# Designed miniproteins, single chains, continued (3), part 11

Each design is a single chain, and the fold is of that chain. pLDDT is the mean over its residues in the fold that is shown.

## One batch from the design tools (miniprotein)

Design m8348
Fold by ESMFold2-Fast:
Structure m8348 (fold): chain A 94 residues (1-94)
Amino acid sequence: SVEDLLNEIKEELLALAEKANLRTRALLLQMVKDIEELLEELKKGKDPKEVVEKMIRGFQGLLDYAKQDPSVPEEVIEFIEKIIKRLEEELKKL
C-alpha cells in the first residue's frame, strides 16, 4: 500500500506539473524525483515506515520553501499540504 500511495501521489504531481508555471513545475518535478528515489529504496527492502518518514520530512521542507515563493499558487500549497497529511495518515498504519 505504501508503493501504491507513492505511485498515486506521483501521478497527481505529474498531472499538476503539466498545468503549472515554470517555477512551480520545477518544484513538483523535484517531488516526483524524490518519490522515484524512495520507490527504489522500497524495492531494495528498506522499511516502509522509514521511507514514509523521510518523504514527510522532505516534502515539509519543500512546502516551507514554496510558501516563501509568491509565484507558487495557493492551490499548489494546499495540494502539497494534503499530500503530507495523506503520508502522515499512512505512517500511523505502519
Scores: mean pLDDT 85

Design m8349
Fold by ESMFold2-Fast:
Structure m8349 (fold): chain A 100 residues (1-100)
Amino acid sequence: MKVSVDIGVEGTKEQVEKFIEEVRKLAEETPGLIRLDIRKPEDTPEVDGKYYAEVRLVFDNEEAARRFADKAIELAKKYGLKADVVIRTEDGKEETRRVE
């Protein structure tokens, strides 16, 4: 069963770029990851002096997806980012987590 994780982050360009670097490293360590798409700060418009990035992931199992989401939340907190994380399962269930 496939599970998608959609991560949006907001912060300074440097903080967002550090988050993306750590997410790439985490992705290399994560068994069950099928797909990784990253939209970098330069690919999104600056709003109110803030930079945005979006990370979209697809996993072959729910446990890997949830563990990745938990680690992404901790990374967002580490870099002082605002974050929205949405986990979607093939059966239509959605779970949303936020960092302020």
Scores: mean pLDDT 79

Design m8350
Fold by ESMFold2-Fast:
Structure m8350 (fold): chain A 56 residues (1-56)
Amino acid sequence: MSEAQREEIVRLWSTEAVRIDDVAARFGVPKSTIYRLFREEVGRAVEELAEAVAAV
């Protein structure tokens, strides 16, 4: 899977109210791949936000 596809999946999840089944079918990937990708992105975003708050 490409980095561009990963970014697009995360974007759809945050901006468009879609079901995970629809996203999986659209990109031809299993739902478990989307769940794993989302967990990693959420973890990174939380860590970056915490660091930004600590820096101010």
Scores: mean pLDDT 67

Design m8351
Fold by ESMFold2-Fast:
Structure m8351 (fold): chain A 68 residues (1-68)
Amino acid sequence: MPSLEEQLEELAARLRALAEERGDVVAAQWADQIDEVIARYRAGELSEEQVRRAVEGFREVLDSLEAQ
């Protein structure tokens, strides 16, 4: 099973790919938010529970954007 950090990195990469493909500034903004979460988790500012909830939320965002 991929780590929480690896899951966030995959989600950010997919959102950036979507932003590039569609010119979608909203997708790019979500990818930037994921990078911020990764940075804060690496700095010890976020618990694993907080990061897990963030992963779930970002997956829902990606699914919603891909469904358009």
Scores: mean pLDDT 84

Design m8352
Fold by ESMFold2-Fast:
Structure m8352 (fold): chain A 107 residues (1-107)
Amino acid sequence: EAMDLLVKGQIAYSRGDYDKAIEYYDKAIEVGTPELQAIALGNRADALEKKGDLESALKYYVQAAKLYEKFKQFDLASSFYQRAGDLAEKLGDHDLAAQLRKKAAEL
């Protein structure tokens, strides 16, 4: 169920239909296991970034990073914290960018 929704979201994303991708990822987050939720949160953030909604993308990258950190998947957590830090920098929030990059480096 949740995996099927994740796959449908990825297919919509690959076609450039970011709104449809977000709809499927939202459903995957609602019904998924924590592991599938982490994947869907990261993919949702990618779709938001493609739409130019950088503030929302940042929030979802941080949520994905926190879930991966909870699962002790530190490479994935670090990657998403770095991505969130890059968006914070792009948005002009240099303090948040520094905090997120430090968090990524300390994992």
Scores: mean pLDDT 89

Design m8353
Fold by ESMFold2-Fast:
Structure m8353 (fold): chain A 70 residues (1-70)
Amino acid sequence: MDIDSSKLSKEVQKALIEGHEKIVKKSETLSKEEREKLEKKFNELVLKAASDPSTTAEEIKKEVEKILKE
């Protein structure tokens, strides 16, 4: 993914990395279709964070938890 991560705070970058690891771990127990849905939602979150510099690490964590709860 060619997103300029230098525009994101270190805290937001860390939250995205940790969130992706959680999604990958959960996807190991899911069907291919469900895994693809989780990956799409996470990619949308990454794009949103990259386009909105006011996005906080707390917001990223909350959105990741919503994705995981599905």
Scores: mean pLDDT 75

Design m8354
Fold by ESMFold2-Fast:
Structure m8354 (fold): chain A 73 residues (1-73)
Amino acid sequence: SAVAAELRRKAAELEAQGNKLLARLLLEAADAVDAGDGARAAAILRGLAEHYRLQGNDAEAAWLERLAAEAAA
């Protein structure tokens, strides 16, 4: 899945930067996409989008919300 591949790419980048918690959540979302559980993937990604929004990172939040919608389709 293109969504799962994009999430794994971002997770590897975050892990290299030492952000292990966010990397694990993105990998969990990617695994949910590959398992066909779009609802679980969307829930994880929307939770992360809220986290980024609270940090003032609206661009990252919007990116995650788009991936959540695509995963749920």
Scores: mean pLDDT 86

Design m8355
Fold by ESMFold2-Fast:
Structure m8355 (fold): chain A 65 residues (1-65)
Amino acid sequence: SEKEEEALKKAEELGAQLAARAEEILGLPAEYTVKAEGDEFTITVKVGDRTFELRLTLETLLNYY
C-alpha cells in the first residue's frame, strides 16, 4: 500500500540519519539496515563492535517522522 511504501521510506531515511550521527559521535564507519514485518519496522545500526536496534510501527513513522 502507499502508506507502507511511505513508512518504509521514512524508516530508511531515519536509519541513514542515525548511522550518520553514530559515525559523527564515534568516529567509526556505520551501516544500517531496515526490516519490515507487517506493521512493524526494525532499524538496525552497526558501528564498530556496537549494534543498536530501534523498532517503530507504521503509524509512528507516518505520524511522527
Scores: mean pLDDT 84

Design m8356
Fold by ESMFold2-Fast:
Structure m8356 (fold): chain A 61 residues (1-61)
Amino acid sequence: SEVEKIVLEFARKLEEATSKEEIDQVMAEAREKLSKYLTPEQLEAVEASFRRYADHLLAEK
């Protein structure tokens, strides 16, 4: 599905991000694009997952 492809693409971008600014940009772009396809509940779940993942990635750098 298109939603799954977008989610995977932005998850990979988070993994490749080397700064907090890049992570913030990826998160904002993912939210904007996914809000067109997902319900508010689904979007909240994806945002929470991305935020948790990004936080862990940032902490390990």
Scores: mean pLDDT 77

Design m8357
Fold by ESMFold2-Fast:
Structure m8357 (fold): chain A 70 residues (1-70)
Amino acid sequence: SREEAGRRLGRVAVMLKNGEISKEQAIAEIRRLVEEGLISPELAEKIIAAIEAGDLDELNRLGVEAVLNS
């Protein structure tokens, strides 16, 4: 569901910000969201790029976009 996608994306962003997970672990979680059908592959590529760049503001924006545009 869109709510589940937003919840899991928000968790990834918080855990990255707090240093609780690595970028590699965050990217693996995003790939699982695609496998589960919760986000599109196109959205996942944008989110992965933001994770690799360390852009937490863009991660938050894309998380909102995932909830609104599904």
Scores: mean pLDDT 79

Design m8358
Fold by ESMFold2-Fast:
Structure m8358 (fold): chain A 60 residues (1-60)
Amino acid sequence: MSPAVLARAARARAEASPEQAAVAAAIAGRLRGIGDSIDEQLEAKRKGEPFKPLKAGEPA
């Protein structure tokens, strides 16, 4: 591969600033957690398994 292409991609990332990237990653992590929870419940429902009660077993 061309090192020039890789260098350009790395520079574009650096220009986004590390603080901005960290904030974006934190937000993405939170959204992913919510999505995973929903997906897991949909999977269980699809398989005919009982829907997981969110507040029946343990208080949050």
Scores: mean pLDDT 62

Design m8359
Fold by ESMFold2-Fast:
Structure m8359 (fold): chain A 79 residues (1-79)
Amino acid sequence: LTKEQAIELIRRVTDLLVPKLTPEQAAAFRAAADQAIEDLNAGKLTPEQAIVRVAKAALDAGVSEEDLANAFRQAIASL
């Protein structure tokens, strides 16, 4: 997984999951996703670590494991 692919995957997963969240949960999740992309660009995270961080942030925001898995499957299919 390249850095560019990880960023695109994070963005697509965020767009798929945000409509399922309250505005407050969506704001917190977007902030976590943006921070993961920033840390990835700064070399603080590997692509795989950035994906794991975003997945955990989605669960913390109230996304179900099923919705998270479906969002990742759809996002990966689009890469």
Scores: mean pLDDT 88

Design m8360
Fold by ESMFold2-Fast:
Structure m8360 (fold): chain A 74 residues (1-74)
Amino acid sequence: MTLTFTLRGKTYTIEPTVEGARKLAEILRKYGIKASVEGEILTVTLPNGTVIEADARDPEELAAVLKKVEEELK
């Protein structure tokens, strides 16, 4: 299973795995979003200071993070 998302007109694809979450964190950091993976947990700090955590192996939690980031960047 893969997650596809679009940030400011550019489309990306990741897998719901720890490596996929690390790739997502790297992409988010390029957009100025603080993101890191510790163990199996992805932590994202939005520009407004909101911190969100997601299980890197849960596609629903990752999709929820992507929606919040997409809203913040649009």
Scores: mean pLDDT 81

Design m8361
Fold by ESMFold2-Fast:
Structure m8361 (fold): chain A 74 residues (1-74)
Amino acid sequence: KVKVVLSEEAIEELDSSEEYLDLLMRILEHEARKYKLSIEEVKEAFEKLLSALKNEKMREKAEERFREILEKLE
């Protein structure tokens, strides 16, 4: 099973770069489809990502992007 792990540097980029967030979300969607991750597993990865973000605006954007991914995976 695929596990999403973020480095300290990656988290800092996510807080400041929408392009980096978009790239990470595309990777997550691709891995979820490739390995046929359950909605539960994808949600767990998202919860870990969301708790790591310090910027409120980035958290809101991450939630929106992730909702789109969940809809595509259903």
Scores: mean pLDDT 67

Design m8362
Fold by ESMFold2-Fast:
Structure m8362 (fold): chain A 83 residues (1-83)
Amino acid sequence: SALEEALKAVEELREKALKAVEEGDLETAIEYAYQAMLLAGDMDWGLKRERIRKLVDNGDLEKAKEEIRELAENAVRRVRRLL
């Protein structure tokens, strides 16, 4: 089904975002988490992306990593809730 395909795609993007966080590539991590949020239909994606960008620009990297992980995990939870 379209929802099962969306779940698989969002789970793959979550895995890529989490791996990029572990590697310290926050730019790549933000983009994967952002793509996961878009596929999950999160209407607040633009504001959340901007908040994380400001954390990175201010050098608050640990908080940025945590917020990226939370967004990626929330995208998966959102799609699972629709199944």
Scores: mean pLDDT 83

Design m8363
Fold by ESMFold2-Fast:
Structure m8363 (fold): chain A 87 residues (1-87)
Amino acid sequence: SEFEKELEKELKEDDERAQELAKQLTDKDKAELRAPNQQFAAAYKAGDLDKARAILQDVIKNGSPLQSGIAELMLKQLDAEEKYRAY
């Protein structure tokens, strides 16, 4: 449907922005994000979206501005996926 195409475009644009920000991450940033990324991936694969959201919110609260920016884009994607499931 047209709605699905528009949603896919927005999700792709947000993913591309997150990837651009990720290129700016230092080795220190990558080391600090390793455990949150593994925990997020495990929660997401398990379908535990509440836990996945909590992990992203923790990074937003305690991370650097760059780490928080990436986590905010990931949280936006997660919220969009949940909204799509409601349809």
Scores: mean pLDDT 79

Design m8364
Fold by ESMFold2-Fast:
Structure m8364 (fold): chain A 99 residues (1-99)
Amino acid sequence: SRAEEERELEFLEAHREELLEQLDAELADSSLSADARTAARLVRLRLREEPDEAIRALLEEALAGLTDPKKQEVLRLFTRALLTFDFAGAREEADKLAA
């Protein structure tokens, strides 16, 4: 559900620094699957608060390499969720719950 996706993204924001370090380590692993690598790269760009255009450019690059329409749809939906999630608001909400 959307609420489950938002909860997952809230968790990612609360652990932003740890997740960025882990993502950098994972991306250095040559055994990481192409699908997992693309997802990790998209999440990393969003957690670094890089421009939406950079995330969209990576999506277009990844889609050009995919022939499976179901994988293309999943990647588009995942990227849309990343672009529309309010990480700053989620961080503030997490801080209030911890206080």
Scores: mean pLDDT 70

Design m8365
Fold by ESMFold2-Fast:
Structure m8365 (fold): chain A 96 residues (1-96)
Amino acid sequence: SVELLELAIRLARRARKYAEEGDLFGAEVEVGMIYMLAGIAKLMGDEETYKILREAADKMYDAIEKAKAGEITPEEAAKKIEEVVKELEEELKKEK
């Protein structure tokens, strides 16, 4: 679903901004919304979009949890989230 991918990209960009500002809880909330979008894709029978969004959310969540544990900086977590944003943008290009 193009619409779900576009929404996920918007949420991921917000998560990156919150992580850059040191707001790891704000970043986590945005990633939680991407998990909800993945759930919606699955309910609609869009298994490909579900897989893409679930893997993206897992990568972002892992980066945020590592930053919360002090294993990486919030800025490093933001860079990892930006990599996921770029991956989602490439997936969106394949849909159109």
Scores: mean pLDDT 89

Design m8366
Fold by ESMFold2-Fast:
Structure m8366 (fold): chain A 64 residues (1-64)
Amino acid sequence: MSLREQIEYYTKRLEEEKDIGSVVGLAVILVIAKKEGDEETAEMAREAIEKYGEEAAKALAERL
């Protein structure tokens, strides 16, 4: 399974379910992509975290 497919999977879960665990998955992919020199994949992971991570964190806080 490619890193891009994993980004799509985690981004969908983050957008649809506000799953904070998907932020961790995206962060791991970001680190791997940067280490391998895949700047495009790293940028996609970073943008997904920035765009949806705050909403997921707020959803978690509201349930605690």
Scores: mean pLDDT 77

Design m8367
Fold by ESMFold2-Fast:
Structure m8367 (fold): chain A 75 residues (1-75)
Amino acid sequence: TVEEQEKLVEEMREEGDKTGSDKMKAFVERIEKEGLTEEDYAFLQMAVEAKTGSIRPEELDKRLQYLDKLIEEVE
């Protein structure tokens, strides 16, 4: 749901603050200003499904690597 996606974005923001990742902060700021792209929506939907226990830890790790790649594309 939209509420679950918003909660996940907030958790990503907190994670960026904890790790000091400027790229994570920039990614969250882009989403807040520009809105979510279709790819961002798909990723967030998959991440919500991971939190509900439908995804194995190995798959979650791969999906988090995808997020890291998206963050790397933000300058």
Scores: mean pLDDT 60

Design m8368
Fold by ESMFold2-Fast:
Structure m8368 (fold): chain A 55 residues (1-55)
Amino acid sequence: MLSVEEQVERLMELMRENNYSREVMEAWLAWELSHVPEEEREAYRRAAERYLAQM
């Protein structure tokens, strides 16, 4: 089972490997965040922000 951070990392890695733009990745991360349990949203958001900031 993957942690929230590992799930975000894996998703971002797969999107990057398939040449998705930063804008597409950002949109998908926002969509997934809306389906994440409230208690995990901050961890998800932080992981997503970290990866997007490095692009």
Scores: mean pLDDT 74

Design m8369
Fold by ESMFold2-Fast:
Structure m8369 (fold): chain A 103 residues (1-103)
Amino acid sequence: MDEQLAEGMAKTILNPENKELVDILLEAQREWFREVGLDELAELVEEIANTEDEERIKRLLLELRELAERILENMKPEELEKAREANERALARVEPKVEELRK
């Protein structure tokens, strides 16, 4: 299931019709990861944004998920709350742009 989802996401990311939306979402994801000190996750998102190869994007998405799960398991409650708040702020900033592009 995860591999099929990663493949679908890689194709979506590389679809030229989605470029503007994908760029906005990946930049927002990278920004909030860095805001809360999740630099390793931000680096993987940056590699995804700069990669043209479907198989490499699929691999990076799987690595991102594995690393994110490992980090979340080791986070303290205060760190999880800061991450949640940063994510909510990032989504609130991009939501109007996403809605306009997906109309």
Scores: mean pLDDT 80

Design m8370
Fold by ESMFold2-Fast:
Structure m8370 (fold): chain A 64 residues (1-64)
Amino acid sequence: SDEDLRRAGEAAARAGAAGDAAGVRTGMHEIMKLSGAKDSAGALAAARRAAGEAAQRNMERGGG
């Protein structure tokens, strides 16, 4: 679930960088479903946390 949440957060971030508002909304909706957050602020916090934890673990396991 953490990796799914991280991938959804990355997809939303890429959509935001591209100016794709519909893609951002879709990604945020997916993050809300995966994290159980009730709003976009909670979803964003959950996505950041999952992304940070996944990146940290990946560096510790194979890259660090």
Scores: mean pLDDT 70

Design m8371
Fold by ESMFold2-Fast:
Structure m8371 (fold): chain A 73 residues (1-73)
Amino acid sequence: SAEEIAAALRRGGYEVRLEGNVVRVRGGASGAATAAWEVGKAQGVPVEVSGNADRTVARAGEAVVEGGETAFL
């Protein structure tokens, strides 16, 4: 879930904003993708990742994770 992804990122030291099913991460585009992958793997849901280190969007089931400079703003 988005809450589990947000919690995993916060445990990793990332600054995270949760807006419904969207998780926004300040400066942590690669960390956002990694956390979404780990949560998706644990829950058995597909994970889709697009973008690059400056802007990454990852989907794990119904949760959307956005990382990078513009994702947090």
Scores: mean pLDDT 66

Design m8372
Fold by ESMFold2-Fast:
Structure m8372 (fold): chain A 62 residues (1-62)
Amino acid sequence: SMAALEAARKAVAEAREAAARGDVERATQYSQLAGKHAGLLSGEEAEEIEREALAYLLTAQS
């Protein structure tokens, strides 16, 4: 749905900003939210959001 895609976009943008400033807690929180919303969708944009979110999560766990 458009609402889920909009939520995924906002969450990944928040995750990106948090990651850029070194806020690991917020980057993790928003990455999980972005992945959850994007995972309910199909399409290239949703897959790109899910990949970006996963990259932040893997970095936080490494």
Scores: mean pLDDT 83

Design m8373
Fold by ESMFold2-Fast:
Structure m8373 (fold): chain A 96 residues (1-96)
Amino acid sequence: ASPVALRLARAIAEVANKVPGVSATVDGNTVTLTSDGSGKARGAVDRIAALADLVPGATATVEGNTATITFGDTPGLERSAEAALRGIEATLAFFA
């Protein structure tokens, strides 16, 4: 994985872990988000996954209370990473 993909995965996990009822784990360029089943935490996980899926080369899947996001090594990921992180941070401020 590229250094940018690894950085984005870590940044998303850090931001997600600040949401009450959300736990995030990182394995390389993959982030796994788990909600406690509350509507607010589940909504946060769903929205993070949806925003991450808009990043070129990213794949996001949601199953119940768990979302798995994998970032690929695509050109322009640096710019997309900044935009995605900004959108996620703005969204999580609504859930905090």
Scores: mean pLDDT 74

Design m8374
Fold by ESMFold2-Fast:
Structure m8374 (fold): chain A 86 residues (1-86)
Amino acid sequence: SAAERKAAIQARRAELDALLDRLRALVTQLLKSEHPEQEITPEMVAEEIQRLLAEVGGIRAGDVIEVADFTAALRKVIEHLEAQLG
């Protein structure tokens, strides 16, 4: 039904938002650990996320990817960072 499709879209959006929020938090923690006396800017966090998505997630800037593949890449990067940070 249309309601079921809408619910599925909202659930996927919520999942992506939660993964992105978790990723930003972990990257901020990593950068603060590596640069304890430096102010961590949103631009630094965004640049590091792009680097990790390329190196760990296998996603390059400008790639056309499906939402499921992007979600899987986000989870891989999060798992990598959680293992690194303890």
Scores: mean pLDDT 81

Design m8375
Fold by ESMFold2-Fast:
Structure m8375 (fold): chain A 86 residues (1-86)
Amino acid sequence: IEKIIENLYNSLVSSGVVSPDLAAGIGAATGGDLYENQGDLDKAIELYQEAIRHFRAHLKENPDDVLAQRKLASTEEQLAKVQEQK
């Protein structure tokens, strides 16, 4: 399941047909969770940073999007925890 979500995210990015930044951010965050669970902290950090960039880009256009704000905060917490483990 997690591999399918990561493949979807990678396909959207590589095809140049990026869905809204919010969707791309969610995909990257899910990929980060997958790599964190596998112990690949470097890849998890990379994907969480990608997710944060996408959420911030979305929020620049949609600053009052409460869902995106919550996703950004949650992903920043996950990134901090992974960086602590490294």
Scores: mean pLDDT 75

Design m8376
Fold by ESMFold2-Fast:
Structure m8376 (fold): chain A 118 residues (1-118)
Amino acid sequence: MEQTLEEIRKLMKELGYSDKEIEEIIKKLKGPFDEAMETINRLMKEAEKNNTPLALKLAMSLGVYAVELAVLRTVEVLDQIKAGSPSILKKLKMSKEEFENMSLEELIERYNEVLKKE
């Protein structure tokens, strides 16, 4: 993750972003998951519209960072599910019995649905 962020900084600087703009973007990328993903999607659209080799490298690095964030999010959710945390059950608005009868894939989908509503 830090290596990917360093590459993103380097590529943004080469593309003419100011040091201030770069640090503001990096702060958003290190922020809450939803804000980070929105920032990635915006920057990737801008890079694709630019359609230069340098902008495409930025889009690729942003894509790698998005995957790294999604993997970390998935691991965090899986750890909470595995622990049978009362907090995760309350957040998902489900009983322990419902939790034990759902597949891991269904539990992840339910977690994502709740996050979109809250």
Scores: mean pLDDT 75

Design m8377
Fold by ESMFold2-Fast:
Structure m8377 (fold): chain A 96 residues (1-96)
Amino acid sequence: MKVDPSLLATRQGLEDFFRYADYLKEKGDYLTALVLYALQVPFLEQAVKQDPDNPYAWLALGRAYEAIGRKEKAKEYFEKALQLNPDDEYIKEEYK
């Protein structure tokens, strides 16, 4: 399964992607959800290189790394997203 990386660079595209991944986890399809997150990592890395000031691309990368068990990397990317837009409630909710 492939998601357009330009959509993941928007708040709505990010929400839609993670709603689907969360749906798969709720159904017990943990491996499919894990693969879905892992496959997006290289596209999200490209997105943050193309627009490093886009907080949603950093947020998406953080969530992908959290899903594959890389909590320290996820935290770094969440902090970067929050640094770029500290007053964004959506980013603050994800940062915890």
Scores: mean pLDDT 69

Design m8378
Fold by ESMFold2-Fast:
Structure m8378 (fold): chain A 73 residues (1-73)
Amino acid sequence: SDDPRELADIAVSHGPGNPTGINAIQQLLDMVRSGKISAEELVEIAEEQLKKRPDSPNAQHLLERGRQLLEEQ
Protein backbone atom coordinates (compact mmCIF):
# COMPACT_ATOMS: atom_id res chain seq x y z
CA SER A 1 0.00 0.00 0.00
CA ASP A 2 1.12 3.56 -0.83
CA ASP A 3 -1.16 5.04 1.86
CA PRO A 4 0.80 5.77 5.07
CA ARG A 5 -2.40 5.74 7.19
CA GLU A 6 -3.32 2.27 5.88
CA LEU A 7 0.22 1.04 6.70
CA ALA A 8 -0.09 2.53 10.21
CA ASP A 9 -3.45 0.74 10.72
CA ILE A 10 -1.79 -2.55 9.67
CA ALA A 11 1.20 -1.93 11.97
CA VAL A 12 -0.87 -1.15 15.10
CA SER A 13 -3.39 -3.97 14.46
CA HIS A 14 -0.64 -6.55 15.09
CA GLY A 15 1.32 -7.51 18.20
CA PRO A 16 4.95 -6.41 18.65
CA GLY A 17 6.38 -9.78 17.50
CA ASN A 18 4.21 -10.07 14.38
CA PRO A 19 6.18 -9.82 11.08
CA THR A 20 3.26 -8.12 9.28
CA GLY A 21 3.24 -5.29 11.82
CA ILE A 22 7.05 -5.02 11.78
CA ASN A 23 7.08 -4.88 7.95
CA ALA A 24 4.39 -2.15 7.93
CA ILE A 25 6.46 -0.04 10.37
CA GLN A 26 9.56 -0.58 8.19
CA GLN A 27 7.63 0.54 5.09
CA LEU A 28 6.54 3.75 6.89
CA LEU A 29 10.15 4.45 7.93
CA ASP A 30 11.30 3.86 4.34
CA MET A 31 8.63 6.34 3.14
CA VAL A 32 10.19 9.01 5.40
CA ARG A 33 13.73 8.17 4.21
CA SER A 34 12.63 8.37 0.54
CA GLY A 35 10.80 11.69 1.12
CA LYS A 36 7.31 10.33 0.33
CA ILE A 37 6.17 11.63 3.73
CA SER A 38 7.82 13.95 6.27
CA ALA A 39 8.91 12.95 9.79
CA GLU A 40 6.27 15.42 11.07
CA GLU A 41 3.57 13.53 9.09
CA LEU A 42 4.74 10.20 10.55
CA VAL A 43 4.53 11.64 14.10
CA GLU A 44 0.99 12.95 13.39
CA ILE A 45 -0.10 9.54 12.03
CA ALA A 46 1.42 7.75 15.05
CA GLU A 47 -0.33 10.14 17.49
CA GLU A 48 -3.66 9.51 15.69
CA GLN A 49 -3.10 5.74 16.09
CA LEU A 50 -2.26 6.11 19.81
CA LYS A 51 -5.56 7.99 20.35
CA LYS A 52 -7.42 5.01 18.81
CA ARG A 53 -5.20 2.28 20.36
CA PRO A 54 -3.38 3.74 23.41
CA ASP A 55 -2.15 0.31 24.61
CA SER A 56 -0.63 -0.73 21.24
CA PRO A 57 3.14 -1.42 21.55
CA ASN A 58 3.50 -0.92 17.78
CA ALA A 59 1.77 2.49 17.98
CA GLN A 60 4.22 3.51 20.75
CA HIS A 61 7.17 2.18 18.73
CA LEU A 62 6.01 4.06 15.59
CA LEU A 63 5.75 7.32 17.57
CA GLU A 64 9.26 6.85 19.06
CA ARG A 65 10.75 6.14 15.61
CA GLY A 66 8.95 9.15 14.08
CA ARG A 67 10.26 11.44 16.84
CA GLN A 68 13.82 10.11 16.32
CA LEU A 69 13.59 10.87 12.58
CA LEU A 70 12.18 14.34 13.33
CA GLU A 71 15.15 15.09 15.65
CA GLU A 72 17.61 13.96 12.91
CA GLN A 73 16.18 16.53 10.42
Scores: mean pLDDT 83

Design m8379
Fold by ESMFold2-Fast:
Structure m8379 (fold): chain A 65 residues (1-65)
Amino acid sequence: KVYTQETSYLYLKERAKDLGYALDEDTLRVVAGLVEQEAQGEEVSEARLDQVLSAMAGKEYVPPA
């Protein structure tokens, strides 16, 4: 699936919410811009967007079991 910067932003916003990350709009837009710039017109997968979200929120936020 192909994501533009705006589509990536919308996906990242929904996905961050699903993963419990409270990221502000400016942070999400920066992440979307970095993903789009890295892709250089190539397709960006959902798995790649998830990796970028995890990096922005810390490696992995796993609460102590």
Scores: mean pLDDT 65

Design m8380
Fold by ESMFold2-Fast:
Structure m8380 (fold): chain A 85 residues (1-85)
Amino acid sequence: MAPMPVPSQDEVISLIDELLRTQTVEAYQRAVDALRQLSEQQLISVASRLSPEQQKLLVTLLNEIASRDPSYRPIALNVQNHVRS
């Protein structure tokens, strides 16, 4: 009855932190899957809460998503521009 849950910002931040620490394929896949569920504005909000190292990883993940899904390129670029400002 509740709408399908979108991952919370805290969940996404935790997944990025785990990937940064562990560098496993499983952590990468979980992070990518969670990021794909977020809107551009939610991704910008997540980026604002990340450390500089986590922001670099986020941009890398978004660019990898965009390389496989060109429709994602504007989202990846806008988030990247936010972390560079």
Scores: mean pLDDT 79

Design m8381
Fold by ESMFold2-Fast:
Structure m8381 (fold): chain A 60 residues (1-60)
Amino acid sequence: PPPPLSDEEADAVRRLAEKTGETFTAVTDVAERRGLSAEDLREIAEDPEKTREIAEEARK
């Protein structure tokens, strides 16, 4: 199994998954590939353009 995310990381990923329509797993995979922290994920969730970029990467 993958290592457990912190509560903050898991919450940020869930928020992005809801905003993008992608799965929790797909968003987690993008975050790992890009080296994104929980803070980075929260900032992305507040920016519609960055949120869209995450959605596009999650579909690959």
Scores: mean pLDDT 76

Design m8382
Fold by ESMFold2-Fast:
Structure m8382 (fold): chain A 120 residues (1-120)
Amino acid sequence: SKEEKLKFLREALEKLSELFPELTKELIDKIINSEKKEQYSLIEKLDPNLRVAVTAIIEEVEKGKYELVELILEMVKKAKELGRPTVEAIRAAKLLYEKGLKIEEVSFEELVKEAQEEAL
C-alpha cells in the first residue's frame, strides 16, 4: 500500500542518515511529503554520494523491493567504511540481490569487481 511504502521509505532514509548526517529529519520529512517533481528537485541538491543512495532507495521502495533496499543500506555502509563511491555500493547490492546471496557470504571488493565486469 502507499502508506506501507511511505513508512518503509521513512525508516530507510532514517537509517541512511546515520551514514550521511546532512540527511536531517527535516529534509527526510520534506522528501517524503513532496510530490515527485519537488522530491526530484530536493534530491538533485544533495551531495553526489547521498543523491545516488536516496534515488536508489526511493526507486526500489516504489517497486516494493524492500529486501533490495536493506541490501543497499548495508552496501552503502561498507562502501563508506572503505572510502568507495556509493554508485559501486548500489551495483554490488543489485548483483547480490539478483544472485540471492547474503552479505556475509561475499566480499564487497569481489562484488564490485564482478558488477564492473558484467557492465562491460
Scores: mean pLDDT 82

Design m8383
Fold by ESMFold2-Fast:
Parts: C-alpha cells; sequence; structure tokens
Structure m8383 (fold): chain A 63 residues (1-63)
C-alpha cells in the first residue's frame, strides 16, 4: 500500500484475507465507488474509515 493510504486507516491488515479486502477497497475508491460499495468489499472497515478513504483519494487526485 502507498504511505498516504496507511494514514487514513489504523493498523488492521494483519492477515492475508484482510490485506486482500483492503486492496480491493483501495482499488474501488480509485474507481470512484460509493461508501456502500467499498464496505461491501471490505466489511471490516467502519463507514467513517471508508469515507476517509474516498476523501483521501479525491485529495490525491486533486487536479
Amino acid sequence: AMAFFGAYVDDTHHSPETAAAYNAAIKAAFEGKSVEEILALAPHLTREQAERLIAAIKDFNAR
């Protein structure tokens, strides 16, 4: 994961399954998916963490 991705979520990716879900959520956020779609891919995230991920991606893509 990129450094800025780690800044939006606490240390919760300590298993291969969690890492896969985390990567899927990051990819979905880059593709402009909604909070609900991100939570469907990574149900271990809170709504607040999913919203922060989307905000971080929008900030990263600031033109």
Scores: mean pLDDT 67

